# Designed miniproteins, single chains, continued (5), part 51

Each design is a single chain, and the fold is of that chain. pLDDT is the mean over its residues in the fold that is shown.

## One batch from the design tools (miniprotein)

Design m17754
Fold by ESMFold2-Fast:
Structure m17754 (fold): chain A 72 residues (1-72)
Amino acid sequence: MLTDEQKQQLDKRVSRFDSDGDGYIDEKERQGILKAMNSDTESGEAARKLLDVDGDGTIDDDEWAYFNTRVK
């Protein structure tokens, strides 16, 4: 499970993609992140690094599950 500190760090990273500042990612932003993660672009690398809150180079199931709670 993610620690409270890791959850807060993930929230801060998510806020960079939260264009309207409501604390949530809307459907368009979520689709953009998912598309980026499946691309070999700079955006794809940024999207993967957003979810890699513990910096181990992998996206944990806990990080992915928590990210999904930030989607409207």
Scores: mean pLDDT 68

Design m17755
Fold by ESMFold2-Fast:
Structure m17755 (fold): chain A 80 residues (1-80)
Amino acid sequence: SKMEILRILNEAFTLMQRKINEGASIEEAFDEMVKYLEDKNAPITPQVRKVKEEIVAQDLSDEQKLRDFMLRASALASSA
């Protein structure tokens, strides 16, 4: 269900933020979030993985990358 996808995504965001607080790189934190979605069989996982690849390749600050990743992942979950 859409509500379940949003719940899983919020759990993934919490994990990602925790990894950043523990000193993980932005790319490592994004990878952990994608792995969490994959482990939970979230249907948006392939699209979130593509978004991660696009954002990591951009010449942006870590803070801008984090904001863009969260916004785009949220949009995917909201459209599922």
Scores: mean pLDDT 87

Design m17756
Fold by ESMFold2-Fast:
Structure m17756 (fold): chain A 91 residues (1-91)
Amino acid sequence: LTATAADGSDNNLTVTATLNAAEKKEYTVSVGIKGKPAQAGASASSGETITLTITTDSVGPHTVVVQAIPADKSSLKDAVATKEATGVTTA
């Protein structure tokens, strides 16, 4: 899992995540600000890139957490991937 966060407009961050798993699996990807509930999510297969927009409450740097969870919950043992990225919002 790779993740980047870039400035969007009006305190929004555009988060781009790429699933790079050796096995071809479907994942539920969720994105939010670290320490806060997830704001956005999408279903994606291994090797896909997704783009999600999240909102922040202030201008400046925010730590974003991207989590990819296998859609088949029977395979959850050690298969959850988490990546942090820092994005800076501007006015």
Scores: mean pLDDT 71

Design m17757
Fold by ESMFold2-Fast:
Structure m17757 (fold): chain A 61 residues (1-61)
Amino acid sequence: MAAEERARELITDALKKDITMSIERLVELAKQAGLDEERARRLAMEVSTEVQKQRAAEYLA
């Protein structure tokens, strides 16, 4: 749990800085936080999808 929380925070922060950052780069950040490659990949895809959807909804018309 602690490693996943750190990974999620790192991925979210990276996407806030560069929304187009590659999934491979996000996976490396999650692995640095302590996740294995499979879990890191799944988390990176989940958070990337969530951030993309939230950013679209967050934009005020």
Scores: mean pLDDT 76

Design m17758
Fold by ESMFold2-Fast:
Structure m17758 (fold): chain A 96 residues (1-96)
Amino acid sequence: SFEEKVEELIELIKKAEKEAIRRMDERNEPVSRIAAAAIRSVGAITDVELALRRPEKAEEYLENAYRTVKDIAEEFELPEELVKEIEKLFEEIRKL
């Protein structure tokens, strides 16, 4: 269902956040950058949640979340397989 796929997407975004934080820690990045990544991830999750609550704007919210997650993936060099799973789920949700 749409709701189940949205829930899966939120969990994958949380996994992306955890991986980004891990990579930043390994690179000895400043705490401010870790905080920025966490805030952006929460923003993406909020946009995905809003797509459920406001179906008339679902495409806009999903596009905003998608762009944010792609930016995080590029900035922190997230694993290609994780990025592909997230992209596939966004595409599946858009088709519902």
Scores: mean pLDDT 80

Design m17759
Fold by ESMFold2-Fast:
Structure m17759 (fold): chain A 68 residues (1-68)
Amino acid sequence: SMEEIEKEIEERVKELEEKMKGKSEDEITQLLQEESAKVIKEIKDEELLDKAQNRLLGAALKVLRESA
């Protein structure tokens, strides 16, 4: 269901955020690019892909703001 996919995206975002904590800006950017490339290949639904990418970007921005 859409709800299950949204929960999976949420869990992936949280896991990525945890991986990004304490990393440099370059490392955070690399991790974001790697996960973004992966979801582009895996998610065929346009709306779900946009949602996933926006949430991944949001996680990266949050970590960068907390590090500044």
Scores: mean pLDDT 80

Design m17760
Fold by ESMFold2-Fast:
Structure m17760 (fold): chain A 60 residues (1-60)
Amino acid sequence: NETEAKTFLENNEDLLNELADLLEVDIDTLKDTVLDLILSGEKTPSDILEEMKKLIETSK
């Protein structure tokens, strides 16, 4: 669901910005990648959230 995917991106904007900086990628590119993964059904918002948290926590 595109609306749910967009809501996920809005609710996790700070986390996405932190991850984009960590990965040295453009934030819009990261948002597009996350949106595509959710819309294609390859990953759920929950899976993406857990992976993002893991990457950020292990980098601190």
Scores: mean pLDDT 79

Design m17761
Fold by ESMFold2-Fast:
Structure m17761 (fold): chain A 70 residues (1-70)
Amino acid sequence: SDQQTYDQIFTSSRDSYMSSSPSSTSQDDIDTFSDMNARSYVVGQQSSNISDSSQRQQDTYNQLLQQYQQ
């Protein structure tokens, strides 16, 4: 609850500070923008963590196998 109150105050202050007024935006625009932002994140994540992700999956699989065979 304390953290929630702090976060709400921060968000409100940031909106006011940036001189950003709530504006009407089409749902399609918001959805497209959100998808584009997610794609950008995925591209960066893949380039940076491809090997790490693959290694973690293999490690988890091996651990599960050993537990099951035990």
Scores: mean pLDDT 51

Design m17762
Fold by ESMFold2-Fast:
Structure m17762 (fold): chain A 96 residues (1-96)
Amino acid sequence: MITAQRTGDKGMVVTAEYDQETGVVTSTVTFTANGVKETQTMTLTEANSSLAVKTPTGATITVTLKRLSDETVQVEATVLNPDGHQETVTVTLTKS
């Protein structure tokens, strides 16, 4: 399993875990919307490479999985807040 984490400029934290045996990527996104800290976990595969979730605070989280090479996958997470402000964080996972 490959794990990577990145924090965005506006404080959004994205943790991505890649299970190389199953091809499953688990993305956990932590962010603040309307003064409330929220955490969402989404499961992605190359066959189902984009998911969007709406939160109770009205934020929309979109996570997209992209293969860059045989050894490297990229997870891009975008949070769109109800006020129109958005943050995007990209996490790259590389097999050593």
Scores: mean pLDDT 82

Design m17763
Fold by ESMFold2-Fast:
Parts: structure tokens; C-alpha cells; sequence
Structure m17763 (fold): chain A 70 residues (1-70)
């Protein structure tokens, strides 16, 4: 239905946002490292591991869905 499509599109957008933000963090920290994307029913998490440290980007799926609906 309509809500199922919107949720799927929201998940895809969340993955793109988390990856993009993770890539920006990686670039800001010398461009060397690893990005790991984890997808759950509630959130998408990008973990960026660099020689300078570990960073996390969290995209909440319900908050993003609400923003897209409003």
C-alpha cells in the first residue's frame, strides 16, 4: 500500500543519507578508513573507522518518515 512504499523509500533515503554523511566524515578525517552501514527496523547507522577515531551517524527511520510526510 501507500505506507509500505513510503517506508521503503524512507529506508533507501536513510541509507543514502547515512552513507553520504559517513563519506563526509571520512573525507574530513583524511579520507582513509572504513564505513560500515547497519540497517534495522528503527534506524540506519553508519560507523566510520579512521586512524583518528571512530564516528557514528544515526538516521532514525520514524523521524525521517515524519519529516517526509510533513
Amino acid sequence: GEMERLREETRELAIELARGLGENILAANGGQGEIKIEVTDKEVVATVTTPEGEFRVVVDLEELLKALKE
Scores: mean pLDDT 81

Design m17764
Fold by ESMFold2-Fast:
Structure m17764 (fold): chain A 75 residues (1-75)
Amino acid sequence: MKLQELEEKAAKVTSFEEAIDIAKEIMRLLGVDEDIADETAEYMRAVHEGRLNSDFVNELIERRKKREEERKKAL
């Protein structure tokens, strides 16, 4: 039920920032890690701003690899 309420709210969104906030909230409900949710929001913002390119995507991939490596090192 809460997911459906968020979907209804998303359908009524009039600003890009509200859309990002709702997307992050949905990702949290689905059990997505906060780091991944933030990365997804940054990706969505880059698409909206026309900054999406191979260099940007590669940088996100490298940051993800570093996070995984740091998590393994911390264990």
Scores: mean pLDDT 70

Design m17765
Fold by ESMFold2-Fast:
Structure m17765 (fold): chain A 63 residues (1-63)
Amino acid sequence: SIESLKIKAEQAEKEFGYSRAFLRRYVEVFGGVPDASLEPYRANIEKEEAKPEFQDLAQQLFG
């Protein structure tokens, strides 16, 4: 559920140092919350975030 995702996102923020903005964008792209085992996917999403199209979408959706 959405509440379960919020709890997991807050835990990931606390344990792994992910920003709330990064977590929101990660959920939008991958449909889940990053964990330590997802470090390769985190690096990949950071690369995608550098693209103008992704930055425009993120700005529009998350401000």
Scores: mean pLDDT 60

Design m17766
Fold by ESMFold2-Fast:
Structure m17766 (fold): chain A 92 residues (1-92)
Amino acid sequence: SLREKIKSLIEQLLSLPLEKLEELIKKAEELELQGNKAAGLVRTLLLMIKRMKKEGSFNVSVDELVERIEETLEIKGISMEEFIETMEELLS
């Protein structure tokens, strides 16, 4: 399912070192400047994960993050497929 793909991608991001998260944040900023609406949400997610890793505290479950992403995508009129494609592009 699309939800399971998003969950898997979030788990992949959570396993990345801070240096890789910083690289992805820069790439997401570049895509957002090029007009990719999904890249803005991906950048926000990456910044949240970076903060959580620096603080050593994970106060949100992966399932709760997926729920928040789904709600934000609906509000912004971005499809789950666009979000997944943008995340996969950044991780390639």
Scores: mean pLDDT 84

Design m17767
Fold by ESMFold2-Fast:
Structure m17767 (fold): chain A 76 residues (1-76)
Amino acid sequence: EEVEVEVTLTADSLEKAQQLRDGAERAFREAGVEVLESEIKKEGDKYVVTLRVRGSRDAVAEALLRVGEIAKQLGA
């Protein structure tokens, strides 16, 4: 099954947001998931990283676990 999901991550600095975006894009691409959109937007005191991705349900689920690990390592 092909799924399209939007992933939103929050960081307290632009540097962390860039690291989250770059790490997440790498994780998705390595899992064979297509990254359709990737943006960083400042909202109040925080930075919001939004990615829209498309791939098989299993590949997206696997990549999301890796993205969660990256976010945890960056304190996001």
Scores: mean pLDDT 84

Design m17768
Fold by ESMFold2-Fast:
Structure m17768 (fold): chain A 70 residues (1-70)
Amino acid sequence: DTDRVQKLIQDAKLAADAELDTQLDEARQEGKRIAETVGKEVGEKYLEEKEKEAEKRTQELLEKGIKLIK
């Protein structure tokens, strides 16, 4: 059933993308706060590290979702 497999992949991707978006939004807000209080360069570095962490976590969640298909 192609439709069911596609739906599971889309749901896993949507969940992973939503988690990434949430983490990136939180990181952007905190990065802005750090930039305003400590310095722009420090805030940008914080955001870069958090984006990297969020991408890794999102990839792990996506891999878990895909494994549920088989």
Scores: mean pLDDT 75

Design m17769
Fold by ESMFold2-Fast:
Structure m17769 (fold): chain A 119 residues (1-119)
Amino acid sequence: SELEKALERVEKVLDRQFARVKARLAANPGASPAEIERWIHGGMGVALEVVSRIVSSLSVEDARKLLERFFEYATKKMQEILDFAQQTHGLPQEWADELLKRFREILESWVEEELKKLE
């Protein structure tokens, strides 16, 4: 279905962007928490732009399902990156938890805005 093709495309976009962030983390062991946050933000921003275009190609029903799945998958990928940053850069759990919470709130707001465009 068009929804299944769109879901696969969204997951591949997220995988590529987060792989780039992970590679940047591995290449920069001296990176500050602020630099790491900026790289994660950059990767997510690129993913959001591509996902918005994919959503525009779908029916309202399929777009809603895609956005729900996107939120879950993006959150999972965020957890993976933060876990990797903690392991490679010695970042505290409290920092990772706070950043995950803030990014979930950003994603929730973005999803709500995309849903409004479908009406």
Scores: mean pLDDT 86

Design m17770
Fold by ESMFold2-Fast:
Structure m17770 (fold): chain A 58 residues (1-58)
Amino acid sequence: MHMDQDTKDHIDYGKWKMGIPGSKPSQQFIDKMNSMSPNQKSIVETSSQLMVIGDSLD
């Protein structure tokens, strides 16, 4: 699968939340996350964690 900017931001967000240095998503992505409902934000955070794991295997 091709890595879209959205996927890249999800991976960077997951790494940022895990405290990995040098990995910070775009400000636009952060703003988007902050505007989401708690349920939607939780789904995105889970997807980001899974994408980080997948990225580390590839």
Scores: mean pLDDT 72

Design m17771
Fold by ESMFold2-Fast:
Structure m17771 (fold): chain A 63 residues (1-63)
Amino acid sequence: VSKEKIIEELKKVEGVDEKKAEEIAEAFIESNYSVLAAAKKAKELGLSDETVAQVAATLEKLL
């Protein structure tokens, strides 16, 4: 899956802007597609637990 595709799908999650989507996508790719690493990054960026769960669900569907 391309970085651009990951960013586009993450931007569909409420509360995730382009900059946050890019940082989460970067963490996901750099961790060899670890949803846990991406979820930790989302939490570090100040996203709510509900939004973090949506991010994780979105990334799982891309695998």
Scores: mean pLDDT 84

Design m17772
Fold by ESMFold2-Fast:
Structure m17772 (fold): chain A 101 residues (1-101)
Amino acid sequence: SKKEKAKEKIKKIFEGIIKIAEKYGLPKIVELAKEAEKKVFEALEIENEEELRKKLAEILQEFTDKVLQELVDLPDAEKARKIRDELAPYIEELQKIIHEI
């Protein structure tokens, strides 16, 4: 199904985000990614398309905002920029997939 294909892609994107967070020793971002993935999969069970889109947008916005806060709090601004740049393609792919649901 369309939702099952989306779940597989979303799972791979969050695996990529977690791998980057682990590479840089950011356990809080690992936790945020795991929580966001769970919330996204729970939201995908919503049958109403308008409610589904709204809930997915809220989850993504909260996840993105919290990740950015964790990066801003890092003492090394150059390292924070590099991590943000590595995470950006995964967050963009996640947004794209969710818009296609």
Scores: mean pLDDT 87

Design m17773
Fold by ESMFold2-Fast:
Structure m17773 (fold): chain A 73 residues (1-73)
Amino acid sequence: MEELRATETASPEEAAETLARLARAGGASEEEVRLLAEAGRHEKETGEAPVPEDPETQRRLLRAIGKVARAAA
């Protein structure tokens, strides 16, 4: 059933929306929400996680992921 597989391979838009909701619930800033949503969308679209050019951007992304994990706990 394609429907069951779709829940594991969610569309880039659905992945971005889910991550944005969790990040906001975890107290992430609008910048962190945006970075996380873009990263999630890119990963679902290309199959690879984006590697930001700036170490600071990568650090912000990791912090946003941490906030999502806290909200999900």
Scores: mean pLDDT 67

Design m17774
Fold by ESMFold2-Fast:
Structure m17774 (fold): chain A 87 residues (1-87)
Amino acid sequence: SLSPEEQLATAIFMLLTVAQELKDAEALNLAVQAEKALRAGDFETALRLAEQALRRVEATARKQNASEEILEQIRRARELLEQVRAA
């Protein structure tokens, strides 16, 4: 099983990938800022920014006819972030 830090890092990586695939510059910027916060050891800021990136990619995917592969990555990122928050 992954640690909370590893779960958050994995979710951020998924959000970076999805934001690039959706071409959502705002979501990409949020995910990049989350990664920087995590590298700086600011876990709370990283989690908050990752959750903002998640909400953004979910909204963008709904507005566009996103593929099932993209939707599955978004669902997995959500589950990881929910596990991190519950820890």
Scores: mean pLDDT 90

Design m17775
Fold by ESMFold2-Fast:
Structure m17775 (fold): chain A 70 residues (1-70)
Amino acid sequence: MKKDSVSGEDLPEVPESWSEAQRLAVTLAHIEGIELPKPASELSDEEALALAVEISEAAAQREKQQQLLQ
């Protein structure tokens, strides 16, 4: 599955060769509709975790703001 882009499905498929952090970052980015700055396979565990945390924090802040506005 060496392709440019195929993640148009409900959940991204992640190879077992990827670390848990990489899988988490890809899943959160897909759920929030955010594109990763680089392919998940090129993310280190630390980079993937940092990205996942940033996506999660941004999503939580956005949801809180949305609830206040509505």
Scores: mean pLDDT 69

Design m17776
Fold by ESMFold2-Fast:
Structure m17776 (fold): chain A 95 residues (1-95)
Amino acid sequence: MEAEIRARLERLIALLERLLASRPLPHEAGLREVLEILRLLLAGDLAAARALIAASRSPIARSLGPLVDALEAGDYETALAGLDTLEADVEALLA
C-alpha cells in the first residue's frame, strides 16, 4: 500500500512537471504549490507539506489538506482516493 502511494505521487509529480513545462496555464502559481506539496509528501515531510497548505491561498493546494491528514493517520485507502481526485483535476486541465 505505501509502495502504491509512492508510485501514485511519482506519477502525479511527473504529470504536473510536464504540464507546467509545456505551456502557460491559468492558476500556474497554485499548480506549482501543489507540485511542491507532492514532493514534500514523497519525501515523507508531512509537517512541511501541512505548513505549505496552511500558508497557501490556492483552492487546489488547500484541497490537499485531507490527503495529508489521511497519510498522517495511515489511512492509505482515503489517501489513494484523494490522489485519484487530484489526478482527475490535473487531467481536466490537460483536456
Scores: mean pLDDT 80

Design m17777
Fold by ESMFold2-Fast:
Structure m17777 (fold): chain A 88 residues (1-88)
Amino acid sequence: SMEERKAELAGQLLALALEQDPDASESLLQQAALAGVELAEDEELLKAYEEEFGKLPEPTEEQKEEGRRLAEEARKRIEELKKEAALE
């Protein structure tokens, strides 16, 4: 399903971010997971990404679940920031 694909790509981008910087901030990991979800939603963007940067790493089941959680937290944070801006 699309939801499974989103979790897989969120996990792949999370795994890649952790391989590049094991000390990456929670904010950077949230951004990586969200980018993975965006790649899952855009087939052309995913193809272009893989052609330019190569294949993404294979995520563990734990990384898929964590990636989904981090992407959801990133989305909620963005929504909260939009609400704060609207209330000023």
Scores: mean pLDDT 79

Design m17778
Fold by ESMFold2-Fast:
Structure m17778 (fold): chain A 81 residues (1-81)
Amino acid sequence: APSLEQLEEVVRLAREAEKIYIEKHPEYKDRPPLPSAEELAATVSPEELALVLEGEAQLFEKEGIEEAARLYREAARLMRE
């Protein structure tokens, strides 16, 4: 299972990606906040989280936001270590 430190890094990368997305699409500024590393550790398996993160990367690639997609792919990679 990933460590809490790995989950904290995943959340950091995802929040960085969401910041980039909101900068490109200010209309989404009021989106629900991302769950904390502790909340993710309690609610999702590493395999499930990796799939979700890969899905987000694919969506961001479709929107042309390559930096956000890269950050989500890096987060998914950490879940597979």
Scores: mean pLDDT 77

Design m17779
Fold by ESMFold2-Fast:
Structure m17779 (fold): chain A 92 residues (1-92)
Amino acid sequence: MITVTVTFHKDGEETTETKEFDTLEQALAWLREQLERALKRGAERIEITFKSPSVAVSAQMTVEALRLGREMGLRLVEMKQEGGTSTLVLER
């Protein structure tokens, strides 16, 4: 199971959404939707946290999240990994 949390910041306001997925494809589709919503709302900073018991799935999520961020004009400013949890911080 993959848990994805997206937090985006806009002018002193935070919005956080968390959802669990059984497949990588479902997780990535939802992540894309959340990133698109954040950008449409004028988010300046987006934090993506994902957790999986599989190291391979966590690595693939990291690669795909960074790719999606780049496609959307976002820059990686911070990356943290601790155990099965990975956090990426992206900015415009």
Scores: mean pLDDT 83

Design m17780
Fold by ESMFold2-Fast:
Structure m17780 (fold): chain A 92 residues (1-92)
Amino acid sequence: SALEEVKRLAEKAVELARTGDKFEEAKRLVEEAGEIGKKSKEANLIGMTINRKAMEGARLLSPKQGRELRGLATEKAAEANVAGMKREREEA
């Protein structure tokens, strides 16, 4: 499912954040998870998953990088929710 794929990507992003030197790759995985969320009927659950994992990853990063990752996650979760709501209305 889309939710399971997002969980996998988010877990990989947290692991990359733990390594310390892969912040840009971790951000790319958050972007990819957001794109999956836009195509999913479970956009709200995907957005919550992205935000939760971004909080976990942010604790392993510098305060500046942690804020940047959380900001990106919030933005992508919001975009996914808007896209999901639009699709739900079009299917109704």
Scores: mean pLDDT 75

Design m17781
Fold by ESMFold2-Fast:
Structure m17781 (fold): chain A 69 residues (1-69)
Amino acid sequence: DYDRLVLESARETAEMLRDSDPQLSAQLEAAVAAGDVDKAEQLVLDVIRRTQGQEAADHFRAALDGLRA
């Protein structure tokens, strides 16, 4: 399930960032609580791109697109 994977990834990312970036962690938690899949996806992709680079973000996006097909 696409929505479930995105929200689950956002929740895990929020947990990882709780001590290092509490503001971004709170934004991710708020998106998960609201069920805002689009916002959660954007925030997760932005974190992956900043921390692991564009290739990692592209791989995550490809996995999400596979679930939509």
Scores: mean pLDDT 79

Design m17782
Fold by ESMFold2-Fast:
Structure m17782 (fold): chain A 82 residues (1-82)
Amino acid sequence: SEAKKLFTEGVRKISQAELSPETTAKVVGLIIRMMAAIDEKDFEAALESIKEIEKIAETQSGKAKELLLQGVELLRKSVELL
């Protein structure tokens, strides 16, 4: 589905961001929480997890920030198709 393609591309963009191990762990945790929310059809909670990743993106700079924000947009579009 288109939603799955957007989700996969969003996660791929985020995974390419050069982040500290601690920041990587936080972002991975938020993606897991977002996936759990989608499985429960709690799209509000899924969007909240995406907003938290966006807040983390704003603490980054350069290519890392760009990749995280691109990933956030793709994940948001994925949820909007559900």
Scores: mean pLDDT 88

Design m17783
Fold by ESMFold2-Fast:
Structure m17783 (fold): chain A 75 residues (1-75)
Amino acid sequence: SEENEKGKELAEEVIKKLKEMKEKNKLPSVEEGQEISEKFVEALELTTDEEVLDKMVEEGIISEEQKKRLLEKFK
């Protein structure tokens, strides 16, 4: 669906931003942190938690083991 596609796109944007911050070893500004948080929440609303977490694993932000633990928390 269009919502699922948009959710995946938002997840990719959040993940890309997190990777960029990690590589630069810099903390986000308050405004950047809020924007990242808002996009992450919207991604979770538009697609499944599993789809968002899969993208995070694919980009190296979290491990497969961490994904399983988070999915159990979202019951």
Scores: mean pLDDT 72

Design m17784
Fold by ESMFold2-Fast:
Structure m17784 (fold): chain A 97 residues (1-97)
Amino acid sequence: MLTEKAIEAAKEAAEEAAKRVAKLLNMEAKVESVEVSAERLPDGRVAVTVKVKVSSEGKSATGEATVVVPASADMEKAAERAGALAAIEAVHKLYEE
């Protein structure tokens, strides 16, 4: 179950991860969008998927990550993990282009 807090946690984690990875790669990157979705699996687990779009100097890239957790898990932490992983992928794609 996604809350507004979980969505905001994903966004904050994505922005922090993007800034950190961009700094390590000696580049600038801006988070343009963060999209969060959740799907309940047949076994009662929840798949939290985050898509992050980053841009730099007229280029853009999108990263995606899915974290699968029990329905009783902390959705904010799941969203944070997925957001950070998606942002890392997005910045790496932007760097390789």
Scores: mean pLDDT 84

Design m17785
Fold by ESMFold2-Fast:
Structure m17785 (fold): chain A 83 residues (1-83)
Amino acid sequence: MTPEEKERNAEIIKKYNEILEKVNFPEEEFIKYLNELLTSDEEKQKEIEEEFIKKIKEELGEEAAKIVEEYLKIRKKLAKERE
């Protein structure tokens, strides 16, 4: 990973955390969402991710949805590199 990619990834993670604060997601609901993602197959994970992105887009707009989408891509890339 290049220094530029690290800086970009850090910025996306920061923006993602700001989005989570803005949606006022109860910690309990967020934990349920994460647990469902972790226990679901690839097809269900994709469906859950698409539903979450749609909800963010409806509440905070297109830019927020794009940031969430980029964060999920970063997370998947890091998980694949560890395997």
Scores: mean pLDDT 70

Design m17786
Fold by ESMFold2-Fast:
Formats: C-alpha cells, sequence, structure tokens
Structure m17786 (fold): chain A 58 residues (1-58)
C-alpha cells in the first residue's frame, strides 16, 4: 500500500512539474512500478518525491 502510494505521489509530482514547465503531454507512470523496484530504489524514489514536492511548494 505505502509503496503504491509513493509511485502515485511521484506521478502527481511529475504532472505538477510538467504543468509548471508548460508541457501539455500526459505523464505515464506504471502504477505497479513499486513491484519492480528494490527497497533501495524505493527509498531513493521517496527522497526524490519529497525533494520535488518541497521545491514545488516553495
Amino acid sequence: MEKEKLVEEFRRVLEAQNAALGADAPVEVDPDLWEKLTDEQIEALRRSVEAARAALAA
């Protein structure tokens, strides 16, 4: 559940970044990506999402 939420948050952050850059293309992220990633890669993704979310909020 938590890993699935992380992938969904990543997709939302990418959509927000694309909107900020004026891109109108839909963002496609595999919702099952969390099943394909190692725990180390999931932690790296979480840190990236947190950093991007902070940047978008600033």
Scores: mean pLDDT 68

Design m17787
Fold by ESMFold2-Fast:
Structure m17787 (fold): chain A 80 residues (1-80)
Amino acid sequence: AKKLSVLELMKLVAKKLGIEVPEDASMDEIIEKLREAGVSAEEFFEVGMEIGKELIEKGETSTPLEILELAAAMASTAIK
Protein backbone atom coordinates (compact mmCIF):
# COMPACT_ATOMS: atom_id res chain seq x y z
CA ALA A 1 0.00 0.00 0.00
CA LYS A 2 1.24 3.48 -0.97
CA LYS A 3 1.62 6.39 1.48
CA LEU A 4 -1.13 9.00 1.06
CA SER A 5 0.19 12.58 0.63
CA VAL A 6 -1.59 15.81 1.69
CA LEU A 7 -1.98 16.67 -2.03
CA GLU A 8 -3.58 13.26 -2.77
CA LEU A 9 -5.92 13.64 0.23
CA MET A 10 -7.01 17.10 -1.00
CA LYS A 11 -7.75 15.69 -4.49
CA LEU A 12 -9.84 12.87 -2.96
CA VAL A 13 -11.83 15.34 -0.80
CA ALA A 14 -12.50 17.51 -3.88
CA LYS A 15 -13.74 14.45 -5.85
CA LYS A 16 -15.95 13.32 -2.93
CA LEU A 17 -17.56 16.80 -2.82
CA GLY A 18 -18.10 16.86 -6.62
CA ILE A 19 -15.48 19.54 -7.27
CA GLU A 20 -13.64 19.09 -10.60
CA VAL A 21 -9.84 19.28 -10.20
CA PRO A 22 -7.21 18.63 -12.94
CA GLU A 23 -4.99 15.58 -12.29
CA ASP A 24 -1.88 17.81 -12.38
CA ALA A 25 -3.36 20.55 -10.16
CA SER A 26 -1.06 22.16 -7.58
CA MET A 27 -1.90 22.35 -3.87
CA ASP A 28 -2.68 26.08 -4.23
CA GLU A 29 -5.06 25.44 -7.18
CA ILE A 30 -6.97 22.80 -5.19
CA ILE A 31 -7.23 25.08 -2.11
CA GLU A 32 -8.57 27.91 -4.31
CA LYS A 33 -11.23 25.63 -5.88
CA LEU A 34 -12.31 24.37 -2.43
CA ARG A 35 -12.66 27.96 -1.17
CA GLU A 36 -14.64 28.97 -4.30
CA ALA A 37 -17.01 26.04 -3.67
CA GLY A 38 -17.58 27.24 -0.08
CA VAL A 39 -15.91 24.26 1.62
CA SER A 40 -15.24 25.06 5.29
CA ALA A 41 -12.17 23.92 7.24
CA GLU A 42 -14.48 21.80 9.42
CA GLU A 43 -16.17 20.14 6.41
CA PHE A 44 -12.78 19.40 4.82
CA PHE A 45 -11.50 17.80 8.04
CA GLU A 46 -14.61 15.59 8.42
CA VAL A 47 -14.62 14.42 4.77
CA GLY A 48 -10.82 13.92 4.80
CA MET A 49 -11.01 11.74 7.92
CA GLU A 50 -13.90 9.70 6.42
CA ILE A 51 -11.85 9.07 3.24
CA GLY A 52 -8.71 8.25 5.24
CA LYS A 53 -10.51 5.72 7.45
CA GLU A 54 -12.11 4.04 4.41
CA LEU A 55 -8.74 3.73 2.62
CA ILE A 56 -7.12 2.20 5.75
CA GLU A 57 -10.00 -0.30 6.20
CA LYS A 58 -9.70 -1.37 2.53
CA GLY A 59 -5.90 -1.67 2.84
CA GLU A 60 -5.44 0.90 0.03
CA THR A 61 -3.01 2.99 2.10
CA SER A 62 -0.24 2.25 4.62
CA THR A 63 -0.55 5.75 6.16
CA PRO A 64 -1.51 5.54 9.87
CA LEU A 65 -4.76 7.23 10.94
CA GLU A 66 -2.85 9.71 13.17
CA ILE A 67 -0.82 10.93 10.16
CA LEU A 68 -4.00 11.25 8.04
CA GLU A 69 -5.60 13.26 10.88
CA LEU A 70 -2.56 15.58 10.94
CA ALA A 71 -2.65 15.95 7.12
CA ALA A 72 -6.40 16.75 7.18
CA ALA A 73 -5.87 19.32 9.97
CA MET A 74 -3.01 21.01 8.06
CA ALA A 75 -5.03 21.19 4.82
CA SER A 76 -8.13 22.51 6.65
CA THR A 77 -5.97 25.26 8.24
CA ALA A 78 -4.80 26.30 4.73
CA ILE A 79 -8.46 26.59 3.56
CA LYS A 80 -9.45 28.66 6.63
Scores: mean pLDDT 74

Design m17788
Fold by ESMFold2-Fast:
Structure m17788 (fold): chain A 76 residues (1-76)
Amino acid sequence: SEVAERIRAVEEEYLKKIEEKFKDNPLLQEIAKGVLRALAEIFLALDKLSGQEDERHVASLEEAGENILKEAEKYF
């Protein structure tokens, strides 16, 4: 579960970044956090269903976190 641990670490890192970036906007903060959490759970579920750990899911979650930070402001 090294990949699962890294997915959780990326999730925690980006949740903290979202909380700080959107601290003055609780609705946008909760939406952004919800999207990130959903993606982390999807990647963890895919790894369990496939019986394979995919390191690309770690990179994909990092990219999603960066995109959430950039794009969330456009949809507010």
Scores: mean pLDDT 82

Design m17789
Fold by ESMFold2-Fast:
Structure m17789 (fold): chain A 85 residues (1-85)
Amino acid sequence: MEAKRELAREALREEADRLVAQGKGATAVSYRELESGEVEATIVEAEGQDTRVTRLRVRVEDGNVIIEIEEEGGAPRKEVRKLEP
């Protein structure tokens, strides 16, 4: 069980780092772990007077990493990646 949580946490950090690298301005990231083994990150990006919030949720299910991305005012996106041993 712990190994799956660690993989989910690593995938979450990697995806958060990608989004931060694509962003402009000041960025803050907060992380939260859920009892289900699912992990969340909230990315707050500020450029001038505009603030954008992106929420990430990652879980490991049946050998897949499932990443859900939700931007404020945008349509939610879901990405599925196979786990490699």
Scores: mean pLDDT 73

